# Designed miniproteins, single chains, continued (5), part 110

Each design is a single chain, and the fold is of that chain. pLDDT is the mean over its residues in the fold that is shown.

## One batch from the design tools (miniprotein)

Design m19802
Fold by ESMFold2-Fast:
Structure m19802 (fold): chain A 68 residues (1-68)
Amino acid sequence: IKLSETGRKNLETALALLEQGDTVGALSALDEALKVEPSAREELEKARELVRQGDIEGAKEVLRKLLE
């Protein structure tokens, strides 16, 4: 998966917000990443679903793999 600089920054922001327990802010950052990263859409939707389910560690793992 190829990420733009803008998409990468939004994912790093989402990770930082999840680390702080700000799930609402993290979902907003993921929504912004989805607008600029159509190639990562499936992984970003998976991360959003994990956040909605309360699986914060699972969501963080998906985002960390995208940032590699």
Scores: mean pLDDT 80

Design m19803
Fold by ESMFold2-Fast:
Structure m19803 (fold): chain A 69 residues (1-69)
Amino acid sequence: GAEAAIKALKDLMKEKGTDTLTKEEVLAIAREHLTPEQVAVVEEILSKIPSDTITLEQAIEIIKLAEGS
């Protein structure tokens, strides 16, 4: 669920030592922890963001929004 996805996002950022996550990294975590329907919501939201990378805060908000769908 969303809590597990959020933990995985935080863990990934620590492993990389970076301030941002790529859209592909966010999608990979979403696919592992969320339902296919919720992943489709994540993909739609990410497609509206013009940057190739997003902040951890943005990624967490996207995961929460998808879980609520």
Scores: mean pLDDT 83

Design m19804
Fold by ESMFold2-Fast:
Structure m19804 (fold): chain A 72 residues (1-72)
Amino acid sequence: SMDELVAKLNELMQKVYEKINELIREKKEDTLKKIEEIGREMQAELDKTSDPVERLKLTIEALEKILKVIEE
C-alpha cells in the first residue's frame, strides 16, 4: 500500500516537473498561476494532518490536479 503510493508519487512528480519546465519556457503565466493555487490548497490541507499516509495521499491528489490542468 505505502510502497504503491510512493511509486505513484515519484511517477507524478517526474511528469509534473517536466511539464512545469515546458510551461516556464513557453511563458504560460495563467497556467502557472493555477498550479500555484493548487499548491497553496495542498499546503492548507497538509497543515491539518500529521498522518504520513494521509499527507502522501493529499500530495498525490494535488499532483494529479496539476497534471490535469497542464493537459487541458
Scores: mean pLDDT 84

Design m19805
Fold by ESMFold2-Fast:
Structure m19805 (fold): chain A 94 residues (1-94)
Amino acid sequence: KLDELVERITKAIGDVIKAGENGDTEAMEKAVEELRKAVREYLQLKREQGLPLTDEEIERMVEAAELTAKALGYESMGDTEKANELREQAAKVQ
């Protein structure tokens, strides 16, 4: 299950980049939503296995992952200014 979650996260990131390269913002948002779900499931599983994460910490990590993935998508689209803004927001969350 853990390996499957890591694979889902990797595929979602790849889908964000491809959507950005194609200028497909709808596909990008869908891939980001899948990434959020996979990252949350991964962190929940880690918590069940004894990693001391609070609900607030999990949600902050999910938010940071979302912002970082969106930045990759916009960078792939050629929007470097928006990508840099999103990376700054991600750094502020974590």
Scores: mean pLDDT 86

Design m19806
Fold by ESMFold2-Fast:
Structure m19806 (fold): chain A 58 residues (1-58)
Amino acid sequence: LKEQAENDLKKAEEALAKGDGAAAATAAHSSRILAQQAGDEELEKKAKELYEKGLALA
């Protein structure tokens, strides 16, 4: 779960760097859910921030 959340977070960061807000929001949302299931509060917080940035670009 944590490793998958970290991979999805990385995909969200890459999508944001490319200006793809929709892809970034999707990947960040997946990362957030997985981080929450893993109990990783820091990762969940980071994923939430990327999700909000992705939505702002989309």
Scores: mean pLDDT 80

Design m19807
Fold by ESMFold2-Fast:
Order: structure tokens, then sequence, then C-alpha cells
Structure m19807 (fold): chain A 62 residues (1-62)
């Protein structure tokens, strides 16, 4: 299933908190949504990358 609007917003805010610009964050989220990435796929990717703080933050918003 495609990302919800709430999930997209949460991911954009996360990316911006990590230093991405608004345009870069939106572009990344649009690309992920077009690729059919789910909230689960994104969370699993962050867990594999070891960013547990981002995982917990996203789970609170998704």
Amino acid sequence: APLSEEAKKAIIEYLKSRGASDETAEGIVDSLNEAGATEKDIIEGLELGGDLEAVEGLKAHI
C-alpha cells in the first residue's frame, strides 16, 4: 500500500531534522511512494541502518 499522508509528513519532518532541505525531503518521500515503499519497508530500513531513535519516532506517527 502507498504511504499515508501522515506517514509522508512524519518522514519529511524526520529527514529535515537530520539536515535535509524541505525540497530534498519531499523529493525522497515522493520517490519512495512512487516505488511502492510502505511504512514497514522504511522502518525496516532504518532498523537495519541502526537508527533506532528514528524507528521509535516514526512508529509514534505512523
Scores: mean pLDDT 70

Design m19808
Fold by ESMFold2-Fast:
Parts: sequence; structure tokens; C-alpha cells
Structure m19808 (fold): chain A 74 residues (1-74)
Amino acid sequence: SERDAVIAALRDLLHALGERNAPLEVLQEVAAIYRAAVRDGASVAEVRARLRELAERYPEIRPLVEAAEARIAA
């Protein structure tokens, strides 16, 4: 399902960011997006917009965000 794909993509993104020792603030912002998707019913469009904004603020994580977007689309 679309919801399961979003949750899986965000979970994989959090794992990848942790493995790369991303700054704590980046991990916290992705965790907030994850909570919005799981708890607050955030739409796929809202999740994608927030991930893109995060990648603009932290260009070094853009490839990981693009991988997460690809998983959401699959």
C-alpha cells in the first residue's frame, strides 16, 4: 500500500542517515516526518515536499532523499 511504502522509505532513510553519522538535527527532522506520516496522517505529497525541503537545506543528503522518493514511487 501507499502508506506502507512511505513508512518503509522513511525507515530506510533513517537507517541510512544513522549509518552515515548524519547530524542529529537531520535525524530529528526525518523522525518528525515519519511521525507525521504514521500518527498525523500526512499525505504522500506532504511527506515528499518535506523531504525535498530537507534536501535543499542539507544538500549532502539529497541522494538518500532521492532513494527514499524512488521507494515511495515503487
Scores: mean pLDDT 84

Design m19809
Fold by ESMFold2-Fast:
Structure m19809 (fold): chain A 73 residues (1-73)
Amino acid sequence: SMEEAKERAFETYGKTLPLLKEVVEGGKLTPEELKKVEELSQKIQEAVEKEDYEEAEKYLKELTEFLEEVLKK
């Protein structure tokens, strides 16, 4: 359901935000990686503004996976 998609997007955001903070504050992002984070963040915001929570969840998962990979470096 749309409501379940919204709940999943919100839960995923809660997991993504601490990782993003750690990566940004740690200075772990290259300029190219920062650009990718900005691009994904823009796509997430656009999806939320359209109330497309399924698309928002998709981009949040992509951002989370990217941040986890950056943290392994």
Scores: mean pLDDT 81

Design m19810
Fold by ESMFold2-Fast:
Order: sequence, then structure tokens, then C-alpha cells
Structure m19810 (fold): chain A 104 residues (1-104)
Amino acid sequence: AEELLEKALELAREALEILKNGGDVKKALELLKEAIEYLKEAINSLEEVPKEALEYLEKAEEHLRKAEEALKAGDLESARKHLEEAAKYVILAAELLLDYLKKK
């Protein structure tokens, strides 16, 4: 679980850096899709999952969906904002889960 969470965190941080630097929005989207899949795999490997981590995952997936919709509409500014929010929620979920695992 820790290795998957560290990968999710790394990818989400990379995506956020790309977005903050005005870089490739589609590259950030692909990194966040991969980060969310690692986060889901990590969560599925745990017997006990803090409710807050599940809530952060749901918010990350919602913002990712809204970003894809914005990209299809050609709204790069809205897409960037939703991807930034998705990245933040992936980071929050991964950090919370890593902290939770260290306390066991």
C-alpha cells in the first residue's frame, strides 16, 4: 500500500507543478488519471480505510470528470482549475493514508 500511495503522491505533485507552470493540461490529466488508479489500488489493498480518505478520492474523481468535460468543451481555464483541485485531493488522500499506516 505505501509504495502505491507514494506513486500516487508523486504523480499528483508532478501534475500540480505542470498546471502551476502553465504547462500541458492533457499531460497533467493523464498523470492524475494514473495517480487516482494507484490511489484506488492502495485503498482496495487495505482492510480499514479512513472515511476522510474515501471522501477525498470521491472529490478527486469528481474534479477529474469536470476537467475532462471542460477539455471537451475547449475550456482550458476551467479544465486547469478542476485538475488542480483533483491533484490537491489526491495529495490529501495519499498523505492521510501514509500517515495512517505509519501509526500502525
Scores: mean pLDDT 85

Design m19811
Fold by ESMFold2-Fast:
Structure m19811 (fold): chain A 96 residues (1-96)
Amino acid sequence: SAAKEARIAALEKELEPAVAALEKEMAPVVEELKAAREAGVPVPQEVLEKLAAYTLPLREALEAERAGDLEALRAALDTIFPGEYAEKVVEMARLE
């Protein structure tokens, strides 16, 4: 449906600031990971913990989406996005 496609595109545009904010927040963590790997030194524990705090909710969100569990999807996304953005992702999942 053209109406569903237009709504998904609008939701994607509304999510751009949240995605950009996460990329900005994670950029120093990714750079520290790369620097440690290039130097051949152990990755700092704080960097590993920050990566886990991001990657675990993303994995849970993907598993919930595959299962069609919109409540679990919302709960996982609420840990990494402000509530209003998590709601928009769930709305997008419902439009399938």
Scores: mean pLDDT 76

Design m19812
Fold by ESMFold2-Fast:
Structure m19812 (fold): chain A 94 residues (1-94)
Amino acid sequence: SRVVNGLAKYFKGDLTKSKIPCVIVQALIDYKEKKISSEEAMSRIKHYIPSWLSLLASPETILEALELALKDAKLENFEKECPVSTFKKFKKLL
């Protein structure tokens, strides 16, 4: 999707300004494992997503774009508090 690719480029640019919050990674894991809905995943990460973006794209589209943006991320790009086991699980689900 052109929208997903455009949003993924935006998130890559935004996420290079700071370490990736572990809450984003955990929400994506739980969503991909079908433990939570897309709405619940978005609720957990809402403070990291600009409100204007949430008005223009569905939760599913935003989560897919975040997954694509983080696909090539390395452990050093994540917050220090994010467990290595959580990072490995996320990479396995991609």
Scores: mean pLDDT 81

Design m19813
Fold by ESMFold2-Fast:
Structure m19813 (fold): chain A 91 residues (1-91)
Amino acid sequence: PLTPEERALLRFYQEELGLDESLARQFVRQRRNPGRQLMLLHLAGVEDPELVKELRKRYAELNKPIFEENLKKASPETQALIKKAEEYRKK
């Protein structure tokens, strides 16, 4: 069963974003994965430039802390390789 929070999100996706119930339920399941939500919109043929833009922004912001945290946990050798790759991309 859906939690009260998930039911509120389901209603929001259906009423404010105009998604059908099946797609809205998939959005609730993928609410922490905006990349998957973008894929679901594409597969459903939903063309909303503002919604796509907002989900792309959310995807970028969500991945930024994970990338930074993983970089800090990487070995010194891995960090040096990443730095060298960045230097090559600048040339």
Scores: mean pLDDT 65

Design m19814
Fold by ESMFold2-Fast:
Structure m19814 (fold): chain A 83 residues (1-83)
Amino acid sequence: MISEEEIKEMIERVKSKFGDYVTVTEAVKEVAEYLEEKRGIKLSQEQLDEAVRRIYERVGGRPVVTSELATTLAAETLEELLK
């Protein structure tokens, strides 16, 4: 389970690199790197691609979204794929 504090840390990491807006693909990569660094969870490329696909559907195909939204959806979707 990803905690609310971890989600906030992920959001700050994404915002520090990309600003207030980010692509879904970049947000998924940053969240996956955070999970590998902090929890030792290594996600496959297929899991990352599936997460990007699901999030694009949720945001109506928007290529760029807010860092808060993209990061939160990436964390939720990657956690679902780990179950």
Scores: mean pLDDT 81

Design m19815
Fold by ESMFold2-Fast:
Structure m19815 (fold): chain A 68 residues (1-68)
Amino acid sequence: IEIPEDLPEEVKEAIRMASERLKGEGVPQEIIVDSAKRLQGTGLPAEVMADYIVKDARDLKANNFKRF
């Protein structure tokens, strides 16, 4: 799955960073992108957003990818 072109550059960078950190952990890219979209408009730096995305993705994986 490609990174959506309509996202802000900081969000796209956060997705790239989070994807690298989650490499090999079996997290679907759509989950990473969904987590990033939820951070859209926060104005956080890409590195900080990547930290939130990684944590969110791992929490979701622990819960069989169900949002709570």
Scores: mean pLDDT 75

Design m19816
Fold by ESMFold2-Fast:
Structure m19816 (fold): chain A 68 residues (1-68)
Amino acid sequence: GMTPKQQEMYDAMMEVYKQSKAKGLSREQIIAEIMRKGEEKAEELNIPDEDYGQVLGDVLRDLQRELA
């Protein structure tokens, strides 16, 4: 399972997805905003690269389901 810091990063990225989609942004713009938020949170919370990669993988997996 995710650590609390990984979960906070995941939740923040998914929230940005929902907000960006509601604003009518393109899929490319939505992805850019999600990635920006992920990097911002990883830096803020000092998340190790291994843990960052796991969160990114989970976000991309869940977004693939929602975008299908």
Scores: mean pLDDT 81

Design m19817
Fold by ESMFold2-Fast:
Structure m19817 (fold): chain A 63 residues (1-63)
Amino acid sequence: MTLEEAVERLRQAAKAGDEDAFTASLGDLMRAGGFEQTVAALREIAAEGAKLPDHLRDLLAGA
């Protein structure tokens, strides 16, 4: 899976509100792009108005 594919899967899971798919896609993105790229993608997805799980919103607020 490419970095672009991992980000797209994460964005689609966030838009769907599917926490299981979101967690799996988050893991794929961490493996493909590492922590900094994952945090950047999460911030972009949140800025687009997609729903994030509560624990990740808390993580982004604390970073």
Scores: mean pLDDT 74

Design m19818
Fold by ESMFold2-Fast:
Structure m19818 (fold): chain A 61 residues (1-61)
Amino acid sequence: SMSYEQLTAFWLDLMRWAASQGASPEEIEAAMRAAIAAETDPVVRRALEDALRQFREEHAA
């Protein structure tokens, strides 16, 4: 089982990888929001939300 920190890092790295392949930040955010809305595990959902927040902060700078 992945730790909370490992889950957050996994999703953040996945978003960074998608951006490196040419996905826009808006496309990545839309996909992640859909994943968050579909997630039934509150711990996993929070990790997704934290990963998305960190990704957004990286692209705001």
Scores: mean pLDDT 83

Design m19819
Fold by ESMFold2-Fast:
Structure m19819 (fold): chain A 73 residues (1-73)
Amino acid sequence: PSKEEIAEAVREKLLSLGVPEDVAEKIAQVVRDSESVRQAQAKVYETLLELGYTPAQAFYIAQVVANTIRELR
């Protein structure tokens, strides 16, 4: 799948888990701009901390993102 298809799948997954649409869009953009799963996971974690999520919440969401990317590749 393309980077856009992966980013859209991540966005839909986050929305299904109750993540707000604006946050899901920001995370999808981080996925588009990332070169690897590890980079995407790290940047998602950092972005969520900047948005005021707790470390535990940020870690969980970043792991869901990384797992979604791995399932599609």
Scores: mean pLDDT 85

Design m19820
Fold by ESMFold2-Fast:
Structure m19820 (fold): chain A 82 residues (1-82)
Amino acid sequence: SLEEKIRQRELDLFMKDYNVDPSLTVDEFIRKVLPEKYEEVKKALQEEAKKHGVKIDFSKPLSELSREELELLHRVILKYSN
């Protein structure tokens, strides 16, 4: 579907920008990219997900995230990145 193609493109850009393996879970990804801000990022993700009616499963691999979950994760990571 078009949505799946958009999701795959978002995932590919995400992997490239952060130099990460898509088999990493959301939790492992946050710990790798922003280890010093892990708790703050996790809380911000939970709050953003709640505001948008999206469920983020921290044990879920990046490759299995929906487009909305990927966009929320990327937005929060950018907010806490320099």
Scores: mean pLDDT 82

Design m19821
Fold by ESMFold2-Fast:
Structure m19821 (fold): chain A 90 residues (1-90)
Amino acid sequence: SKLDEAREAFENAVEAYNKGNYSEALDHFNNAISILKTTEKSDEATSLVNDIESFLSEVSKSEPIFKKSLKEVVDLNIEFGIDDIKQALR
């Protein structure tokens, strides 16, 4: 599924980051976020967006190249949260 592809991209990003391959990690993070933008919202997709945001929030403190990807995943997480608020008001 698209969600499985996004998860694999995130796992590849984390592996590349841990090896110090920051440009490769950035490419994988951007791929995961791009896939998630086209994925139907689900608890699993929301959990993955939260995992990516948490990781990028930490690594962007030392590596500025991740700041743009962090903003994109934060924006996506806000969109997912707005859908939850709309559902709660029904």
Scores: mean pLDDT 83

Design m19822
Fold by ESMFold2-Fast:
Structure m19822 (fold): chain A 84 residues (1-84)
Amino acid sequence: SLSEKEKEAIKLFREALKLIEQGKWKEALELIKKAVELYISAGNLDGAKVALRTAIELAKLKGGEDLVKELEELLKKVEELMKK
């Protein structure tokens, strides 16, 4: 079963994807950062990685180039945490 933090992370991430669809890049990034923090706090680094990859692909399709760069930077930080 998922922890409460993981459930909240999934909810925030789904809202962020809707914001990406609408071109609301800054608002989407804020929610993704919060979702990633919750995944990390729950010890689910794989969940954070999958979520970030999904958001990167959607942002690329929608033309959010600056958001893609910010999300790729977050993905690198998550991957570094996975080495510990």
Scores: mean pLDDT 87

Design m19823
Fold by ESMFold2-Fast:
Structure m19823 (fold): chain A 69 residues (1-69)
Amino acid sequence: HMEEEVIEAIRKARDELIKEAEKLNMPSLVKLIEHAADRLIELAKEGKATLEQVEAFRLAMKKTIERFK
């Protein structure tokens, strides 16, 4: 049950971050976000990821995106 919520939160954060990164025309940053999100989804499927880690991932990537603006 909790795994599905965590995976959905990761996918939502990934999609939001990718849209922001695409506006910067940086394909390497888009790929970085995709790869990090995919690894976090794998951890979530094993019950090793939390919603707190999803929020930390989202905030860290958002700060990285802002540095390129």
Scores: mean pLDDT 81

Design m19824
Fold by ESMFold2-Fast:
Structure m19824 (fold): chain A 110 residues (1-110)
Amino acid sequence: GGDAELERLRRALDRLIRAAQREDVVDTVITFLELLRDYIRARLAGDELSAEISRGLALIVISVLELAGKPETAEALRETLRAAEAVVRAGRGDEGIALIDEAIERLRAL
C-alpha cells in the first residue's frame, strides 16, 4: 500500500521543480522542502510540537510566494504538502523523505 501516494508525490515534486525554475524561486523552494522533510521526520518520531512548527513555517512560505506574485509555485507547494501528508498517512514516510531529498539535490544542481 502507498504506491499511488508515492507516485502522486513524485509528480508533485516534478511540477514543483519546473515551477521554481520558471518563477526564479529555487532557493525558496529548497527551504520549503527542508521544512517538509523536518515535518515528516517529526511525525515519524511522534514529536507533535516540532511537526506543527515545521508545517506552520511551510504554510508561511506558501503565503509569502502568493504575495510575491509566484502563484504557480505557491499552488505546486500546496499540492506537494498534500501529497506528502498522504504518503505519511499511508505509512511510507521514509520513502517520502527519500523523494524530497532527491528533489532538493535536483534543485541544488540547477
Scores: mean pLDDT 93

Design m19825
Fold by ESMFold2-Fast:
Structure m19825 (fold): chain A 86 residues (1-86)
Amino acid sequence: SRVDRILELVLSGDQSLVDQAVEEAKTLSPAEQAELARRIIEEMERSTDVNKIRNLLRVGNAVAPDEMIPALVGAVIRGIGNSLDS
């Protein structure tokens, strides 16, 4: 799907591909943007990689900024937990 393609670009770690993902995400239908936002939140909730989270947030903020805030808070809490477990 177009959502899967955009998610692959975001997860590549290449900033030019992340830039492309942001522009492609803006061309999605509202339903596809909602699906992409949900998939981005799921990826952020599973990740402790700061660079991956940053790239996911960049694309998520382009389509659903208000939905990204709770996911970011969750990621920060997990990062603190992992730092204490070291």
Scores: mean pLDDT 78

Design m19826
Fold by ESMFold2-Fast:
Structure m19826 (fold): chain A 68 residues (1-68)
Amino acid sequence: IPEEFRMPDELIKKLKEVFGTTDDREIQDLLSQWLQRLADGGVSAETIQRWLKEGKIEEIKELAEKYG
């Protein structure tokens, strides 16, 4: 995640709930896997960044599961 993107506490909380873990490293690893699946599925980096900024974690999850 770029240094320019500071994750709000609300987004971190949602990620912990969705991933079922409180380990920041595990969350980063799982998020990276999801983002890689989206990229492999043809989703642009610009679209992924926009969804992350908008807190669309469930949308990211659904598409990553579809492409995984």
Scores: mean pLDDT 70

Design m19827
Fold by ESMFold2-Fast:
Structure m19827 (fold): chain A 78 residues (1-78)
Amino acid sequence: MKIYKKTVEVEAPISAVKKAAGEVLEEFPEVLRIEVEPIDETKSKVTVYAESQEAAEKAAKKIKELASVLKPAPPPGP
């Protein structure tokens, strides 16, 4: 069995991305694990490991979509 890997950058804080990753892991049985790394306060790096390349890409896209909905209001301006 070959494990497929997809890495994406998400414009959301790690808290929002972790919530999205948890939901996607429950929704997609083909997804084996999801790793989330903070880049900064507004960006996170997500790596999806799945049984197929299509599953990895679908999960990564869903995480970006869900994290956009879950992210907090934008920080106050300058």
Scores: mean pLDDT 77

Design m19828
Fold by ESMFold2-Fast:
Structure m19828 (fold): chain A 82 residues (1-82)
Amino acid sequence: SLEEQIEAILRELTRLSPASARALARSLAGLGKDAPEALRQAVETKDYTAIPGVGDAVARELAASLDPERLERVVAALEELL
C-alpha cells in the first residue's frame, strides 16, 4: 500500500521510532501528492503538528532526527513515489 511504501522510506532515511514512522506514514499517505510540500512547510515553520495526524511525540522525534540532508532525501523519495 502507499502507507507501507512511505513507512519503508521513513524507516530507511530517518531515525524515527517504528511507532512514529508508522504514524507519520499514515498521515502523509492521507495527504497524497500534497505530502512533500506539507513536510517542507512543517520543517520551515518548525511546526510538525500542522501535519494532520501528527502529535507532539512524533513532532519531537522529527525535530530531533530530521536534518536538512535527511529532509531532502525524504522529500525526493516522496515526490518520486507520489
Scores: mean pLDDT 81

Design m19829
Fold by ESMFold2-Fast:
Structure m19829 (fold): chain A 59 residues (1-59)
Amino acid sequence: MGTAAEVAEAAGVSEAAGRRGLAAAQKHGIPGDELVRAIRAAGGSGSLGGARLLLERGI
């Protein structure tokens, strides 16, 4: 779970954008499935979901 395709689908963006988001999350030690859950919790907003998750982890 938490593949680039799943991130892209959850955020409603291209797979390339999903890959970039997943790579950024992984550089901060964030599992892809946590990113997908954060995006869903933010109503499908990749930017809000990612920002909230990074804040939760103190990054």
Scores: mean pLDDT 70

Design m19830
Fold by ESMFold2-Fast:
Structure m19830 (fold): chain A 68 residues (1-68)
Amino acid sequence: MQSPPPLTTAEQIIDAIIETALLFKAAGAATESLLRFAEEQLQGLVDAGVLSEEQARAALARIREALA
């Protein structure tokens, strides 16, 4: 097993997306709509080169867990 260095920018972006999704869920937004929104945001970040494909997949998994 490897101990990678702490995630700074990517971790912070992912955390912010999770918090935003939870806030919208608490406000009555549908989970399906929140997942669509998160996927679109993550795809945009990958296309812009801010996140890797792997980071985007990990972020989506965390968002799904947070919304479960």
Scores: mean pLDDT 75

Design m19831
Fold by ESMFold2-Fast:
Parts: sequence; C-alpha cells; structure tokens
Structure m19831 (fold): chain A 99 residues (1-99)
Amino acid sequence: MKKEEMKKIIDEFARKVIEVLWENLPEEDAFRYAVAVNYIAARVKKMLDEGKPFEEVIEFFKEATELLVEDLRLRGYPETAEQVKKIAEEAIKKLEEVA
C-alpha cells in the first residue's frame, strides 16, 4: 500500500511539472524537460518495485529534482524553476509522510 501511494504522488508530481513546462517554455525546451521528468518518475517507480528502502528512494528524488531545478535556472527559466521547486517540495513532503 505505501509503495502504491508513493507511485501516485510521483505521478501527480510528473503531471503538474509537465503542465508547468508546456505552459511556460518554448516547445523544444518543454519537450526536453518533460523527458527528464518522465525519466525521474520512471526511475523512482523502478526503485520502489525493486524494494529499495523508502529513504533511498526519497533521497534519489530530492537529488534528481534539485538538479532539474538548477538546470532550468541555468538555462534562463528562473520563474519556471521556482514553480517546479515548489511542486517537488510538496511531493517530497507527501512522500516523507507516507514513508
């Protein structure tokens, strides 16, 4: 049950971030970042399915989302980076509550 709840949180994270990317970025950049977000989501779900400790899964997610936010900032999208950071922080909080 905890694993399925965490997967739902990750799916909601990916959906919200992809929506923000397509709303705020040029098509080519939105597509590229959407691929990265889907990779993060898929990796987290794979770790959960492989029975990795929840602490390890959450730490991976934190690191991956911090890198995503920083890349957006460095590419000239600071406002979008802030929105993605807030969505990631909300997802992390929910994951920690389930773990």
Scores: mean pLDDT 89

Design m19832
Fold by ESMFold2-Fast:
Structure m19832 (fold): chain A 60 residues (1-60)
Amino acid sequence: LRSELEEKFGKEKTELLLKYAELVKEGVISLETASEKAAKALGISKETARKYLTKIIEEL
């Protein structure tokens, strides 16, 4: 998963996605909030960000 994300988005953006997924799993922020923040940071749609975050959370 990490290697696939790094190929697609690069290391920095992948670390950001992993950080937001961790915050959601810990209950610090909602999946909705994380998806919005990740979408803005990566320059992707909120729906795409939510899809990747959901996959990462399931892997954690």
Scores: mean pLDDT 80

Design m19833
Fold by ESMFold2-Fast:
Parts: structure tokens; C-alpha cells; sequence
Structure m19833 (fold): chain A 59 residues (1-59)
């Protein structure tokens, strides 16, 4: 599999994780841990999207 496909898959996985964390936060509103994970995942998605753009532009 190409690196581009790998990055796309990682973005999809991160988006699914984000959705799961949002649901968990709903039942555990006091969890800073979940909030921090959500922020981390959002940042990860942004970075992966930028990498994808870069790779697609070059390829």
C-alpha cells in the first residue's frame, strides 16, 4: 500500500476515535483525560490532513 493510502486510513481511524471519545465525554463530563484525548486526536487529524495534501501535491 502506498504512503498516501496509509495516511488516509490513519485519518479515518482518528476520526472514528474522535467520535467515540465524544460519546464517552457525554457520559463522563468531568473527565479531563477524555477532553485531552479529544484535543490530541483533533490535532493529529489536522497534521495528517496536511501531510496528505503535501503528498498528493507532490505525487
Amino acid sequence: MSRIEEVRRRIREAEELRRKLERMLSSHPDSEHIRNLLEEVDREIEELRRELEELELES
Scores: mean pLDDT 81

Design m19834
Fold by ESMFold2-Fast:
Structure m19834 (fold): chain A 78 residues (1-78)
Amino acid sequence: MLTEILDRAPPEQRQELLELLDKANRAAEAGDRESATKYAKELTDKLVSLSPTPEQAEQARKQGDALPDLLMEVARHR
């Protein structure tokens, strides 16, 4: 789960990751798929760069690839 990877990030980087997640969520709630995808990609790239193992980096990438669709799906059902 993305949250587990965030919990392993250094405290200073964790705040930046949470800000990117908030921006992606707000864009999805506004129906802005392009901005949601942009912020989700920035979040994913940061998570991959902060992952201590190749396996964790690959997991972060796969979860990040699905994140825009998940956020848009959740926003649509609100």
Scores: mean pLDDT 74

Design m19835
Fold by ESMFold2-Fast:
Structure m19835 (fold): chain A 82 residues (1-82)
Amino acid sequence: SLREELLRLLRELYPGWSDEVLELLAEAGMLYAEALAARGETLQRMAQSSPEEQKKLQAELDERVKRLRERREELLRKAREL
């Protein structure tokens, strides 16, 4: 998976860092990638949508962003405990 590949790369680049730190970095990286993909997908769909459809897509994006923000806060909480 992309996460496993990212974690492998992080272990190669930072061999002296703890697995806990590297795993949190991999999770953070995947979360940011997911956030960018969500925004990009929504913008692409909006470009081909009616004004009514754009409002629905914006509402869906807002809910996705809210869920991603909650996941980010959880990761930050875990990072503070390291």
Scores: mean pLDDT 83

Design m19836
Fold by ESMFold2-Fast:
Structure m19836 (fold): chain A 65 residues (1-65)
Amino acid sequence: SRIDELRAEIAALEQQEPTEALFARLKALRVELIDLRSAGSDPETVEALKLMAEGVLDIEYERLK
């Protein structure tokens, strides 16, 4: 399934060197995963989940500087 593909790609990327490009790719994949897993949720809740996921990755990237 697409969800399984996204989870596998995210796991593979998390084993790679932490670059800006890698974090941008992780954000895109996690946002797509949230969209697929949040089917039927209200748009405001889905948007909040996406912002939280992106914020977590931004904090992780900042801490690696």
Scores: mean pLDDT 79

Design m19837
Fold by ESMFold2-Fast:
Structure m19837 (fold): chain A 100 residues (1-100)
Amino acid sequence: MSLMEQFIELLRKAAEAFKANDLETLEKTLEEALEVLKQIKDPEEALYASVALSILLQDLIQFGSEEQKKLAEKYLEKLKELMEEKNLPFVRASPMPAPA
C-alpha cells in the first residue's frame, strides 16, 4: 500500500468524522495524516498531500463546530511547520547575498 493511498484514505476518514461530529476520530485521523505526510519523500506528492490536507482543515474552520475549528487551527499550524521544513530548502542554507 503506497503512502499516498494511505494519506488519501486518512483524508476520507477525517471528512467522515467531520460529518459525524466524531472529534476523537477526527483528531486521530489528522494526526495519522501528518505522520504519513512526514514520510512522503517525493516533493510533488508531499506538496499535493499538504494542499489537500490544508483544504480539509480550512473547510473545518469555515463550516465546523467551535471544537472542530479549534482542532483544525491546531493541525493547520502543525501542517504549516511541516511544509516549511519540507519545502523551504534554503531555511538553513541561505547565504548572504553577494555584493554587487
Scores: mean pLDDT 75

